Designed miniproteins, single chains, continued (4). Designs and how they scored, part 55

Each design is a single chain, and the fold is of that chain. pLDDT is the mean over its residues in the fold that is shown.

## One batch from the design tools (miniprotein)

Design m14024
Fold by ESMFold2-Fast:
Structure m14024 (fold): chain A 62 residues (1-62)
Amino acid sequence: LVGALARATQPIPATGPDELALRPGELVRVLEEIDENHVRVQSLETGRVGIVPKSYLEVVGP
């Protein structure tokens, strides 16, 4: 998953510190696996970095 290009499959609100809000279809690069259910990503549209749930992402490329 680290290094993968992924897409948000649904709206993701930022509900805590270090979390990143994403809109549906927003493209992100996976930077780091935090735990089994969470990854740190960078939005390719805004450049912002934060943590999102893995279940809300669809891998679309290498």
Scores: mean pLDDT 79

Design m14025
Fold by ESMFold2-Fast:
Structure m14025 (fold): chain A 89 residues (1-89)
Amino acid sequence: TLERVEAALARHPELTEEIERLVAEGAEAAAAGDYEKAAEALERAAELAEELARLVEETDPEAAEALRRGAERARALAEKLRKLAEEKA
């Protein structure tokens, strides 16, 4: 499944780079205590992962499912970060 996701990422380098950039921005923001910005970055990364999943679904439905599950995990983490931002405000 991971190898299939990597193949899908290799076929869509622009989306891959944007997703990686957003994940890095989210991690950096979280480390700096900017949980709201971290949550926004992860939510956007999840949206792009779902876009990539739609693009590869017809070619590799297993990779598409893995990408959607990744997006769900990113959204769950973003929700936790948003709650942390509210508590720390």
Scores: mean pLDDT 80

Design m14026
Fold by ESMFold2-Fast:
Structure m14026 (fold): chain A 91 residues (1-91)
Amino acid sequence: MVEELREKVEKLEEMSLDEQVELLNEIELAIEREKDVEKARELLELLKEALKKLKEKIKKEEDTSDYLVQLHLISAESMVFLAERRVKRLE
């Protein structure tokens, strides 16, 4: 599963904005279900990498004044916040 998600993150720049947000949600849900701290940390780093790529795509290709683009960004940042809290609870 981690390897499958990593391959999807490597192709993230080829995805639409909606598909990128769905991928971040998939990784966040994987972290919420993970019981192994080390695997949860690996997934969290992958999620942070995906968020970084999403922000770079938004900066280069999207109208940042678009309300839907702003909602996707807020959603993605919230997923990372929740995932970080989950990993801390497993420590």
Scores: mean pLDDT 79

Design m14027
Fold by ESMFold2-Fast:
Structure m14027 (fold): chain A 66 residues (1-66)
Amino acid sequence: SPIVDRIAELVRAGRVDEAIELLKELKKQGYDPVKVGREVAERLRAEGHDFEATLARILGLLVSKE
């Protein structure tokens, strides 16, 4: 997914604020940020980025509660 690819790129690059803003826009468009954060985490974990994968899960949960 181009959306998952973009958020994974931002999280891997440490561009956390931009990842949060994109997740917020996706939530406004009707996406589930928990589901998106999970899909990003699965991608990053498959790449060996376990810390960034955990961060992506947390960001999805955080945006979901706003």
Scores: mean pLDDT 88

Design m14028
Fold by ESMFold2-Fast:
Structure m14028 (fold): chain A 58 residues (1-58)
Amino acid sequence: MEEAKKKALEEAEKAVKENPELKELTLQITVDGEVYLVSVKKENGELKVIGIAKVGSV
C-alpha cells in the first residue's frame, strides 16, 4: 500500500503541474499485480492521499 500511495502522489504532482486547476484526483495504480484506487486531494497547496482501496489484481 505504501508504494501505491507514493506512485499516486508522483502521478498527482505531474497532473497538477500540467493542469494547476486540479484539486482532487482519483488514480488507478498497479503495484506487484495488485490494482489500487488512490484518492489524492490538494489541501493548503499540498497533495495528500485521502483514500486508498484495493480494487483488483492482474
Scores: mean pLDDT 78

Design m14029
Fold by ESMFold2-Fast:
Structure m14029 (fold): chain A 65 residues (1-65)
Amino acid sequence: SEREKRQRVLQLLGKAFAYLKEKGIPVESVESPEEGLQKLREIAEKTGDPELKAMVEEIERIREE
């Protein structure tokens, strides 16, 4: 359902942002899940972190299914 998809996306975004905070990587507030996904993608490419890249891909697949 759309509610489950939304919940899953928000949960993954929250997990990824919590991961970044724990590693001391500064992240500004975001207005939408899509903006959050885009910021995560930029950080993943800048850091080369495969875990972040995997999270970005998973969120994208959930959105595009």
Scores: mean pLDDT 77

Design m14030
Fold by ESMFold2-Fast:
Structure m14030 (fold): chain A 69 residues (1-69)
Amino acid sequence: SKEELREKILKAIGDILRAIGDIIDAKKKLEEAKKKGDEEAVKEAEKKIKEAEEELEKAKKELEELTKK
C-alpha cells in the first residue's frame, strides 16, 4: 500500500539523518584527537567515520530502491 511505502521511506530518511549526525560527531572527535596528538583516538574516530559512512550508503540505497518505478 501507499501507506506502507510511505512508512518505509520515512524510516530510510531517518536512517540517513542519523548516519549524517554520526559522521558529524565522529569528525568533531577526529579534529579534537588530532589537536591533542592522540593517535589512538584518531584511529578510533576514523573507524567511526567509516562505519557511519557505510550506514549512510546503505540507507541511501534503500531510499533509492523505494523510490524507483
Scores: mean pLDDT 85

Design m14031
Fold by ESMFold2-Fast:
Structure m14031 (fold): chain A 100 residues (1-100)
Amino acid sequence: MDAVRKEAEEENAKMNKETSELLSELQKLADEGSPELALQARNAAGELQKGSSEASTLITRGLLGSPEDAKKYTEKAREIAEENKKKAREQIEKIKEEIE
């Protein structure tokens, strides 16, 4: 359990850090872009925060269960976080292309 708990806590910390970095980039794009691009950046930030919250909730739920639950929910949370980050990065690149 302790190793699985440590991996879950490390994954949660990694997701929080990566989410904060992407949110900072989206905020910068919102400040630099047109009102339309700023809206796109804010919408992308909202979706990123929603997905990050969902993934964090799954990790917490897993840690309250068995070691098997902790592993299962951490893996599911990682998949959600990776897909969520991919979508955020795609939106960042699209907005950057329209600003440049």
Scores: mean pLDDT 82

Design m14032
Fold by ESMFold2-Fast:
Structure m14032 (fold): chain A 111 residues (1-111)
Amino acid sequence: MSEEQKKKAEELIEEGKRYYANQDYEKAAELFEKAAELLEGEEKAKTLRELGEVYFLAGDYEKAAEYYEKALELNPNDVYSLSLLAEVYEKAGDDEKADEYYRKATELALS
């Protein structure tokens, strides 16, 4: 990842956070998605998780789960992303998947 790409991503994230604070979830999601495309590894995983949180607050649980799963592909041991994914499945009524991800989060937090 270049320094210029990282700087551009940081600018997009700051703008996205401003829209998020104003509850403009559509614009926040657009900006976080653009930022994620410029990032790699842990920073991309964090931005994808934040994008999932935007969709969760917008009530789009399918998109929230998708982005939390993408974050976990880059950082499989992120206890926070696992817990958020479990919460999404709980809100969607999939108690079996919710329990599975809560168990994974607990096992990682204790190791």
Scores: mean pLDDT 85

Design m14033
Fold by ESMFold2-Fast:
Structure m14033 (fold): chain A 66 residues (1-66)
Amino acid sequence: PTIVVRVTGDATSFAAAALILMGTPGVTVRPEGPDTLIGEVEGSREAAEEAARRVGSIPGVEARVE
């Protein structure tokens, strides 16, 4: 599954989202533009949804699973 992260906050929100996603086991992170991160998840959809929930809890960050 793929996590799409969109940051509407500042650089601190972007850095926090990137750090959480990079620190999640089984997730490969790549930037896709100045406000977007893509997390490719090795594992279940449930694991991707949990990671998206954690990242999406940051103010100014929205995350969804595709």
Scores: mean pLDDT 81

Design m14034
Fold by ESMFold2-Fast:
Structure m14034 (fold): chain A 112 residues (1-112)
Amino acid sequence: MEVLLNLLEGGLIVLGLEQYIDEMRSLVTQLLNSSDPDLRAFVTALLDPNATVEEIRALAAKLGLSPEDAAVLAMAVGDYRRAKELGGDVSADKEEVVRRALEILRQLLAKS
């Protein structure tokens, strides 16, 4: 868990969005500790650079997320390669992407 959270934190630092680290880390930690195994699997796959786009897409679908929502979450953790493969707009404003990602994570946590 700590290794995955450190990768997320590093991504936000590289983007110059350190102000969002505490909320993002809190939401991700709560989702990783959720009683819902599909929520845990999805968030783990998002933070794992070795997870496939197909795996992320399948897990997102189980949670009612679009590929575009999954792409926004991938971009928020600095994973622009998989975000592009998911159909994400990799040229989008980085702060707006992080704000959208936080809203998606809040909605996922509210359903658990």
Scores: mean pLDDT 77

Design m14035
Fold by ESMFold2-Fast:
Structure m14035 (fold): chain A 79 residues (1-79)
Amino acid sequence: MEELKKAFEIQQRAARAYRRAVEAGDAMTPEQAEKLREISRKLAEAAQKPADGGDVDEVQAEIDRHVAEMDRLIAEAKA
C-alpha cells in the first residue's frame, strides 16, 4: 500500500512541523504566532486529504508548500 505509506509520512511530517511551530512560538511576535497556527491548521487539513480520496502526490506538494512557509516564518523569527 504505497498510498498508505505516503499518507503516513505526510501525517508525520505535519506533526513534526506542528511541534516546531509550538516550540518556536515563544520567540515570535503574536502576529507571527497566529500565522504559524493558521499554517498548522492548513497542514492538518491537507494531511487528511489522502483519506478522502485525494491524489497523494498532489497532497505531498501542498504539504511541502505549507511546511516551507512555516519554516520560513520560524527562520525569520529566529534571525
Scores: mean pLDDT 72

Design m14036
Fold by ESMFold2-Fast:
Structure m14036 (fold): chain A 90 residues (1-90)
Amino acid sequence: HPSFERIAERLARLGVGGRLVLVENPKGYLGYLLVQTEEERAALEKAIENGWRVLDERELTGRRLSPEEREELLVLVSGEVAGEEAARNA
């Protein structure tokens, strides 16, 4: 998945750690999760229980994000997901 590699490379370049996961919801929409906390791990487990599929994953070694950096990452990831949805549906 092209966006997954770009996001993974960017996070690695920034020295960000955690488990990067590409998921697909039961309706076929793609999403990206960066699991750095126990709460985020529980959210991923709950998503899988609700029929979400893990399409790709990568373990990254590095630091945790601040709350502000997490908001910036959400914007970045949302842009990549929108681009992939547009490309997939074109």
Scores: mean pLDDT 72

Design m14037
Fold by ESMFold2-Fast:
Structure m14037 (fold): chain A 80 residues (1-80)
Amino acid sequence: MEEVIKELLRFQREGLERAKKATTEEELEELRKEAEEKLIELAEKLTGKKIESAEEANEAILKILKENLELVEKVRAELL
């Protein structure tokens, strides 16, 4: 759980930095597709279930993060 949350938050931070450096709509769309694939992968690791869409992945991750806010805060602090 904690390691997967660390991977998620690290990926989000790295994605944000890459987005800041992106100069074209095409680069932003490519980053979005990578984020969608990674989100599904991480959701499957967190739930132990097969995830069929980015929408389902986002809902599953959001629920887990909300249920583990103290852990999320701890991991976020460790990554900074």
Scores: mean pLDDT 76

Design m14038
Fold by ESMFold2-Fast:
Structure m14038 (fold): chain A 63 residues (1-63)
Amino acid sequence: MEEEIEDEVLEALVLMAYAIGKTLSPEDKEGILKTLEKYLDLARKNGHTRAAELAEKLIEEVK
């Protein structure tokens, strides 16, 4: 088990994405999802596995 600021920040970001996603209009959600999908593609292309996993989780929370 690794306790790092990074893990805490990632959990906070996921929670914030969930809260924001529930508050945003459908149009705003579409914009955010498109941006997250682009980030996911870039992370996968550059071999950033952890970043890709985070992007996938954020996409799921915002949906």
Scores: mean pLDDT 72

Design m14039
Fold by ESMFold2-Fast:
Structure m14039 (fold): chain A 77 residues (1-77)
Amino acid sequence: AAPLTPEQARQLVADTERLLKRIDEAEKKSPEETQKAVDEAVATLKSYGIYIPDEWKTPEFVRSTLTAVRRALTERL
């Protein structure tokens, strides 16, 4: 099990909101900026024990994962 403390859960929610905004802004700039934002999101999720396979490091999948994580945590908070 990977139980998050309430503090870790709140921090992860804040991180998911920040990363979703970064991906949205990066998509308006360039594919290179979008990939950097996706890589940052994947690294952040990995630090919380949430692993995304390299083949799924796409903006669409990462945004979906961030949204699902945020939703699951906010239902508990």
Scores: mean pLDDT 80

Design m14040
Fold by ESMFold2-Fast:
Parts: sequence; structure tokens; C-alpha cells
Structure m14040 (fold): chain A 58 residues (1-58)
Amino acid sequence: MGLSEKELEAEILLALGRMARSIGDKELAIRLYEEARELAKDNPELVEEAQREIEEIK
């Protein structure tokens, strides 16, 4: 059990994306979620979470 540095960065980007969404910046939120997905591409759980967030905005 342990997140890699890339997985931890992806978690931070997901949190920032949620904040961007809460202030109405959908464009920034989508970019942050896409970046999180790229960073965590070897972690299917994080990739799926990022994909769900993107779909909810679109």
C-alpha cells in the first residue's frame, strides 16, 4: 500500500479540479482532470475517477 509520486500528484490535481468546478471554471476543471488521468494512467481506479468527473462536467 502506497501511492507513487505521480499518483499523489494526480490526487492533488483531482482536488484542484473539484475546486475549479465549484467556482464555475469548467474549462480549468476539465484540464486538471485530464492532467490527473495522464499522470495516473497506470492506476485504473484514478483514471476512472478522472473520467467520471470529466463526463459530469460535459
Scores: mean pLDDT 79

Design m14041
Fold by ESMFold2-Fast:
Structure m14041 (fold): chain A 70 residues (1-70)
Amino acid sequence: SIEEELKKLQEEYMKLVEEYNEKLEKIREKEKETGDKEAYEKEKQKLMDEFKKEMEPIEKKAEELEKEYL
């Protein structure tokens, strides 16, 4: 069912968000320890780019389901 597919996509989305937030917090802690904001801004940007790439197929599938049934 569509409800089950949307639930699965939401669970995959939430897992990626949690992993992203955990990695981001680790970077922020290192930034506080070193004071090298510029170096860690680059690392944060790389993490965000990777997150967006992993999110793209989930977002596309969610949009397709919304368009067909809403």
Scores: mean pLDDT 80

Design m14042
Fold by ESMFold2-Fast:
Structure m14042 (fold): chain A 70 residues (1-70)
Amino acid sequence: EAEELLKKGIEAARAGDYETARKYFEEAAKLAEKEGNKELRSLALRGLADAYRKMGDEEKAAEASRKASA
């Protein structure tokens, strides 16, 4: 479930495991997109952007932020 993946991403980010958080947020965004859930997709993409920023990948963070706003 997209909601479950989003929660796992948030938990990983809280633990400082941004690599694991990135994977969960990416899967949550893909699943939410397939389900047509725009709000959940936006939340997951914002989480993905934050995870990339914490990992120092500013370009991928910017890409995720742009997709969240679209």
Scores: mean pLDDT 84

Design m14043
Fold by ESMFold2-Fast:
Structure m14043 (fold): chain A 120 residues (1-120)
Amino acid sequence: SAVEAAAEAARAIIDAVLAQVEADPRVSAEQRAGLRALADLVLETIDRLLAAKSVEEVVAVFEEFVERLRRHPLVTPEELAELEGVLEQIKASKDLDEAKLLAIDALVSVFVRVAQRLLA
């Protein structure tokens, strides 16, 4: 399915980006640990999104992800605001696959953006 393909693509991107950051000697041990924690949270959330049986369940999973992210040291207020915007799009979705695809895309996008700041 499109959702399963998106989840596998997201996992591959997360693994590749995490490996790139871990190989860069300019990235601190604290930044590497923070990014690994973020990767674990994103991967766990993708699994929960795949298991969701309704748009309401996708919303609940995504809301929990955003709340956990509010306390993450590498995530900016601007990135949190963008995720809150995606949450409203997910809430408006009437198609389960569309809701899952929006959520998975937002998860991988925030992870990549955080990693790119560490590599700059």
Scores: mean pLDDT 90

Design m14044
Fold by ESMFold2-Fast:
Structure m14044 (fold): chain A 62 residues (1-62)
Amino acid sequence: MVDKDKLNEEVDEAFVEMARSVARLALERNPESALKDLKNFIKTTKNPKVAKAAKELVEEAE
C-alpha cells in the first residue's frame, strides 16, 4: 500500500512536469490552438493533478 502511494505520487509529479513542458512549448508556438488543446486535455485526462496543472497554465496564458 505504501509502495503504491509513493508510485502514484512520482507518476503524478512526472505527468505534471511533462504537461507543463509540453503546454509551454505549444503555447509559444500557437497560443490559441494550444489553449484549446489544453482545455480539451483537462476534460479528457483521468489524472486530477495533471488536469489541475493544465488548468493553471490555461489561466496564466489567458
Scores: mean pLDDT 70

Design m14045
Fold by ESMFold2-Fast:
Structure m14045 (fold): chain A 62 residues (1-62)
Amino acid sequence: SAEAQAAYEQGLKLLSEGRAEEAAAKFREALRIDPDNPVYGPLARRYLAEIEAGRAGIRTVP
């Protein structure tokens, strides 16, 4: 869908700007709208997983 594609493209732009947390929110939005899109679905999941893995390494408590 155009809405999901726009969210994915916004996520890519934010990621290129180093705004990983905001990019993750846009990738989640794209996947919520169209989770099985064969063009951007796998890429959005991959980027989201990488962003979340990076954040998981930074814990505020043990």
Scores: mean pLDDT 75

Design m14047
Fold by ESMFold2-Fast:
Structure m14047 (fold): chain A 85 residues (1-85)
Amino acid sequence: SLEEVYQELERLLAAGRTPSAELFERLVDLYRSEELSEEEKQRIAELLAKYLRSHGIDVSPETILETIENNPDLLIESLRRFLAA
């Protein structure tokens, strides 16, 4: 479920651990589903922005939302490159 993926990401980030690329792909897939509320989409965008900013990537939640809606493959590719480094 979305809540399980969200909680797993938050737990990993709180522990200073790097989430897997597969976990981010699952999150983006769930975000693109028609079952998510606008409030849930905002929470996900804020979590991803917070994570990326903690690792030196200056990105806003608004940019994450725009990227998922307009170019989700770019977001996944960027996350894969970041995690592979």
Scores: mean pLDDT 71

Design m14048
Fold by ESMFold2-Fast:
Structure m14048 (fold): chain A 59 residues (1-59)
Amino acid sequence: SEKELELLIYSQKLAKEYGLNAQQLLDLENTARELVKQGASIEEAKEVLKKKAKELAAE
């Protein structure tokens, strides 16, 4: 879907911004897909993904 594509692109942007590896990017992309399935808005999903990216970067 268009919404899923936008969130996957955003996940890739976050991965570059936070220096995430391929496995961490995959985790973000899977989180994005689950958020779409749960009916989250784009704005809500982006906030969740940004928080997740920060947490992954701190590992």
Scores: mean pLDDT 86

Design m14049
Fold by ESMFold2-Fast:
Structure m14049 (fold): chain A 67 residues (1-67)
Amino acid sequence: GEVEELKRRLREATELAEAGRLEEAAKLIQDVANSLGRPEAGERAARLALEGRGDEAGVLLYIESTS
């Protein structure tokens, strides 16, 4: 379902961030947020991912998708 696909993509972003691939993680987070129609949340989440806080970025987008 949509929630399962969202969780999968957010896990991918977290794994990229943990591998030090912060720019790729940030791009994936922004792409997810854009698909949800939440570009402002995407900018905030991308910043978290660039700081190596991909888990927090994932939570932010999950909340935006379910609200």
Scores: mean pLDDT 74

Design m14050
Fold by ESMFold2-Fast:
Structure m14050 (fold): chain A 85 residues (1-85)
Amino acid sequence: SALEEAEALKERLQELIASMEARINAGDVRRETWRGLREQLAELIGEMVKVAKRLSPEQQRELFAAATEAMLRFDDLVHRAEALA
């Protein structure tokens, strides 16, 4: 279902952020690493937008709120990585 697809995408989004945080904590501040992660984030956001069209207005708001929070967290992590590089 669209709801199950949305929940799976939110889980993947959380895993992606956790992966980037773990890499920064391990000292992996290479440009290539977060370029790949940024591409994965863009792909996930694209899939979330497609799934959102099949969700209720409340579910859409919840999904987009999760996406927005993840994008802000990702931006903070990129900033930390750049400061360490």
Scores: mean pLDDT 82

Design m14051
Fold by ESMFold2-Fast:
Formats: C-alpha cells, structure tokens, sequence
Structure m14051 (fold): chain A 71 residues (1-71)
C-alpha cells in the first residue's frame, strides 16, 4: 500500500507533475508510519499547487498523527 503510493509518485514525477509526485510521496510516508515525512512532502506539494485538495488531506492526516503524542 505505501509502495503503491510511491509508484504513483514516481510515475507523476516522470510526467513532470511535481505537485502530484510530492502528494503521493506524502501518502506513501503517511501509510509507512512516518507522519513527519508525510507532512514535509504534503507542504512541498501545496507550495507548488495551493489548491491541491489531496495534499491538504495528507497534511491534515499527518498533523493529526503528530498531535497524538501531544507534540
């Protein structure tokens, strides 16, 4: 599952769609149990495309997981 998101990220990077590539990297990190990495890549995707709703969803999910330890 995390590997499937990584594959999609590589496909979109090859097509030159960096915003989508970063979004799928964020998803891959999120499902791999790395919410810090997921947040970083979701923010990078939003810097390239501020209207990327998928990247916003990844950012919110990562923030929720990071808030769990009371950080």
Amino acid sequence: MAEEWRKLAEEYKAKGDEAKAYTYLGLAYLFAGDPEGALEYAQKALELDPNNLAAEAVKRAAERRLADPQG
Scores: mean pLDDT 79

Design m14052
Fold by ESMFold2-Fast:
Structure m14052 (fold): chain A 84 residues (1-84)
Amino acid sequence: SHLEEGVALYKQRKYDEAIEHFTKAAEEGSAEAWYNLGLVYFEQEKYLEAGEAYRKAFLLQNKPKMAEAAYKTYEAIAKRKKEL
């Protein structure tokens, strides 16, 4: 599946290819794919894009892990502002 292929690529640090597969799964309505898109964007330090992906995951599936991921994105943004 696109979700499984995306996870394999993410583990290999092939972020652009992982984004393609997660995007296809997310367009099919997968909350897990939106969550994984957030993880990839977070690793790329694209915190605003990560937050938006986590928000979409939470709207599709109200799971605590998705709320926690959104909070971690907020912390990363706040940390960068303190280091600047």
Scores: mean pLDDT 77

Design m14053
Fold by ESMFold2-Fast:
Structure m14053 (fold): chain A 70 residues (1-70)
Amino acid sequence: MSAEERERRLFELVVELARPELGEERARRVGEAVVRAVRGELTMREAAREAGVSPRTLARYLERALAALA
């Protein structure tokens, strides 16, 4: 899997996981923040602030999405 494909799939999985709890708009914001963090553009703390969630909540979505990616 290319880095670009991995980032896109990671975004999709985070949005799917967050959508039921946060709704579409906020779930997409969380997904975008996670991708920016894995690109090294933001720290996990900065990404959580941008997404409007706690760093622990952001980390849980990332961990669950990474587990689903294999």
Scores: mean pLDDT 84

Design m14054
Fold by ESMFold2-Fast:
Structure m14054 (fold): chain A 55 residues (1-55)
Amino acid sequence: NAMLEAERKKKQEEIDFYKRAIEAAKQVADLGSPEIAETAKETAERFEKKRKELE
């Protein structure tokens, strides 16, 4: 139980980290210059795919 709970918590923390990173990247995309916005949008897509893999 303790081992499975720890793994589940670690996985959830990683998912939460990516969710936060995706939101930050989207904010940068909305507020940044065109070049920065494009890079931030691509970064958000990469983090979203990574988050989905962890689920």
Scores: mean pLDDT 78

Design m14055
Fold by ESMFold2-Fast:
Structure m14055 (fold): chain A 72 residues (1-72)
Amino acid sequence: MEEVAERLEKLAEEVKDKYPLTAQGLRFAARLVKEGGDPELALTDLRNLAKQLSPEGAKIVEEAARLLEEAV
């Protein structure tokens, strides 16, 4: 789980300039997972965020959600 949180943080850093809302959502998910929170809540938050973003930003959030699902 910590490894997945670090991957989410790295992805957020890579996209922060083009997709700031996507980056913010990824950081919140990474923090929740890193602090021992429920990964299913993080997944739900990411999926809800994706519905509110541009198609490109949503695709990045969907990829992050898949990484989190694979780690659970």
Scores: mean pLDDT 79

Design m14056
Fold by ESMFold2-Fast:
Structure m14056 (fold): chain A 105 residues (1-105)
Amino acid sequence: SKLEEVLKKLEELRERARAAVERLQADPSVTDEQLFGGIKVRLLEIAAEVKEEISKLSDKKVKEEAIKKFEELAQELLARAPAEYQAELQALIDELLAILRKLLE
């Protein structure tokens, strides 16, 4: 089904983002600022891909499920961020969610 295809794609995006961030976390030469920057870039890239996928959908319920999966992914990446950057990343996530939710209209 279209819902299953979209959810599978979002899970693949989540797994790739997790792997990328885990590599940064495992590298002792990576600073907190660089880890923050890496998470921010991944959030922006994934939000752009999710926006493209949602724009191809006609079913509002499928769009809502895609946005929910993006929110879950974004919160996972936020939890991996250094404490001093979590507020800034939460603000970015809130902005990205607002943009995606406009696609429900």
Scores: mean pLDDT 88

Design m14057
Fold by ESMFold2-Fast:
Structure m14057 (fold): chain A 78 residues (1-78)
Amino acid sequence: SIEEMKEVELERIESASEITELHEKLRKAIEEGDFVEYFEIRKEIFGELDDEVEKLYKELKSLPSKEEQLKLMEERLE
């Protein structure tokens, strides 16, 4: 679920040895459900996305609204 994903990602951010401005932006994107911004920031922090995640990111960017993006994320996370 999106809730489980948010919990895992927030735990990873809290466990980071150094909290940066990018980590704060990542937290905000997760909390607001802005998954396009979330993946953009994640690419900046971690360098690149896995092929499956990159495909999901491209699909999310093709959707015209945040509501449709959120629905796609729920479908992919079950």
Scores: mean pLDDT 74

Design m14058
Fold by ESMFold2-Fast:
Structure m14058 (fold): chain A 65 residues (1-65)
Amino acid sequence: DREKYKEELKEVFKKAYQEKGFDTAVIEASKLAGRVFRELGAPSREESERLSQWVTRVLKEIIDE
């Protein structure tokens, strides 16, 4: 469920940003994004690309907030 991972990404980013600042928040969110890629596992190149685009969009929304 993408919504579940979106909430996890927001929580991780917000907490790290609040405690340690922007650079650390980006690193922590990127680690979680890597985990999302592994757990959702795309069977095709196209699905992998869509997942990558979705993660990038979520992170951009959080950063642009």
Scores: mean pLDDT 70

Design m14059
Fold by ESMFold2-Fast:
Structure m14059 (fold): chain A 109 residues (1-109)
Amino acid sequence: ALRERIDALLDEILSLAPTEKQKRYAEKLRELVREEVAHATPADLESLVRWLEKIVADVKEAVKQGPEALEKVLRDYVRALRAHRLAQAGATPEQRKAFWAELDAEFAK
């Protein structure tokens, strides 16, 4: 099932994150993806699977490069998914800046 495949890919991403900060980004990605899944069509689910498979590949490559590369890849994907959600909600550039600042503050703890 597509939903089971999505959960498996999210679990794989989380398993590849050895530090607490990287795990927080992976968990935030899981949260955002699960929110997308809640209202997704079958075509949306297929697109999410392909997108997550790309993320897993990029994460596996980043693991070879070191912890800073892995953190950057996870952070960039969380930011991209949040930007997509905000764009669909009609958020202004100022609102997007506020959300990026909130995300940065959340993971600086």
Scores: mean pLDDT 78

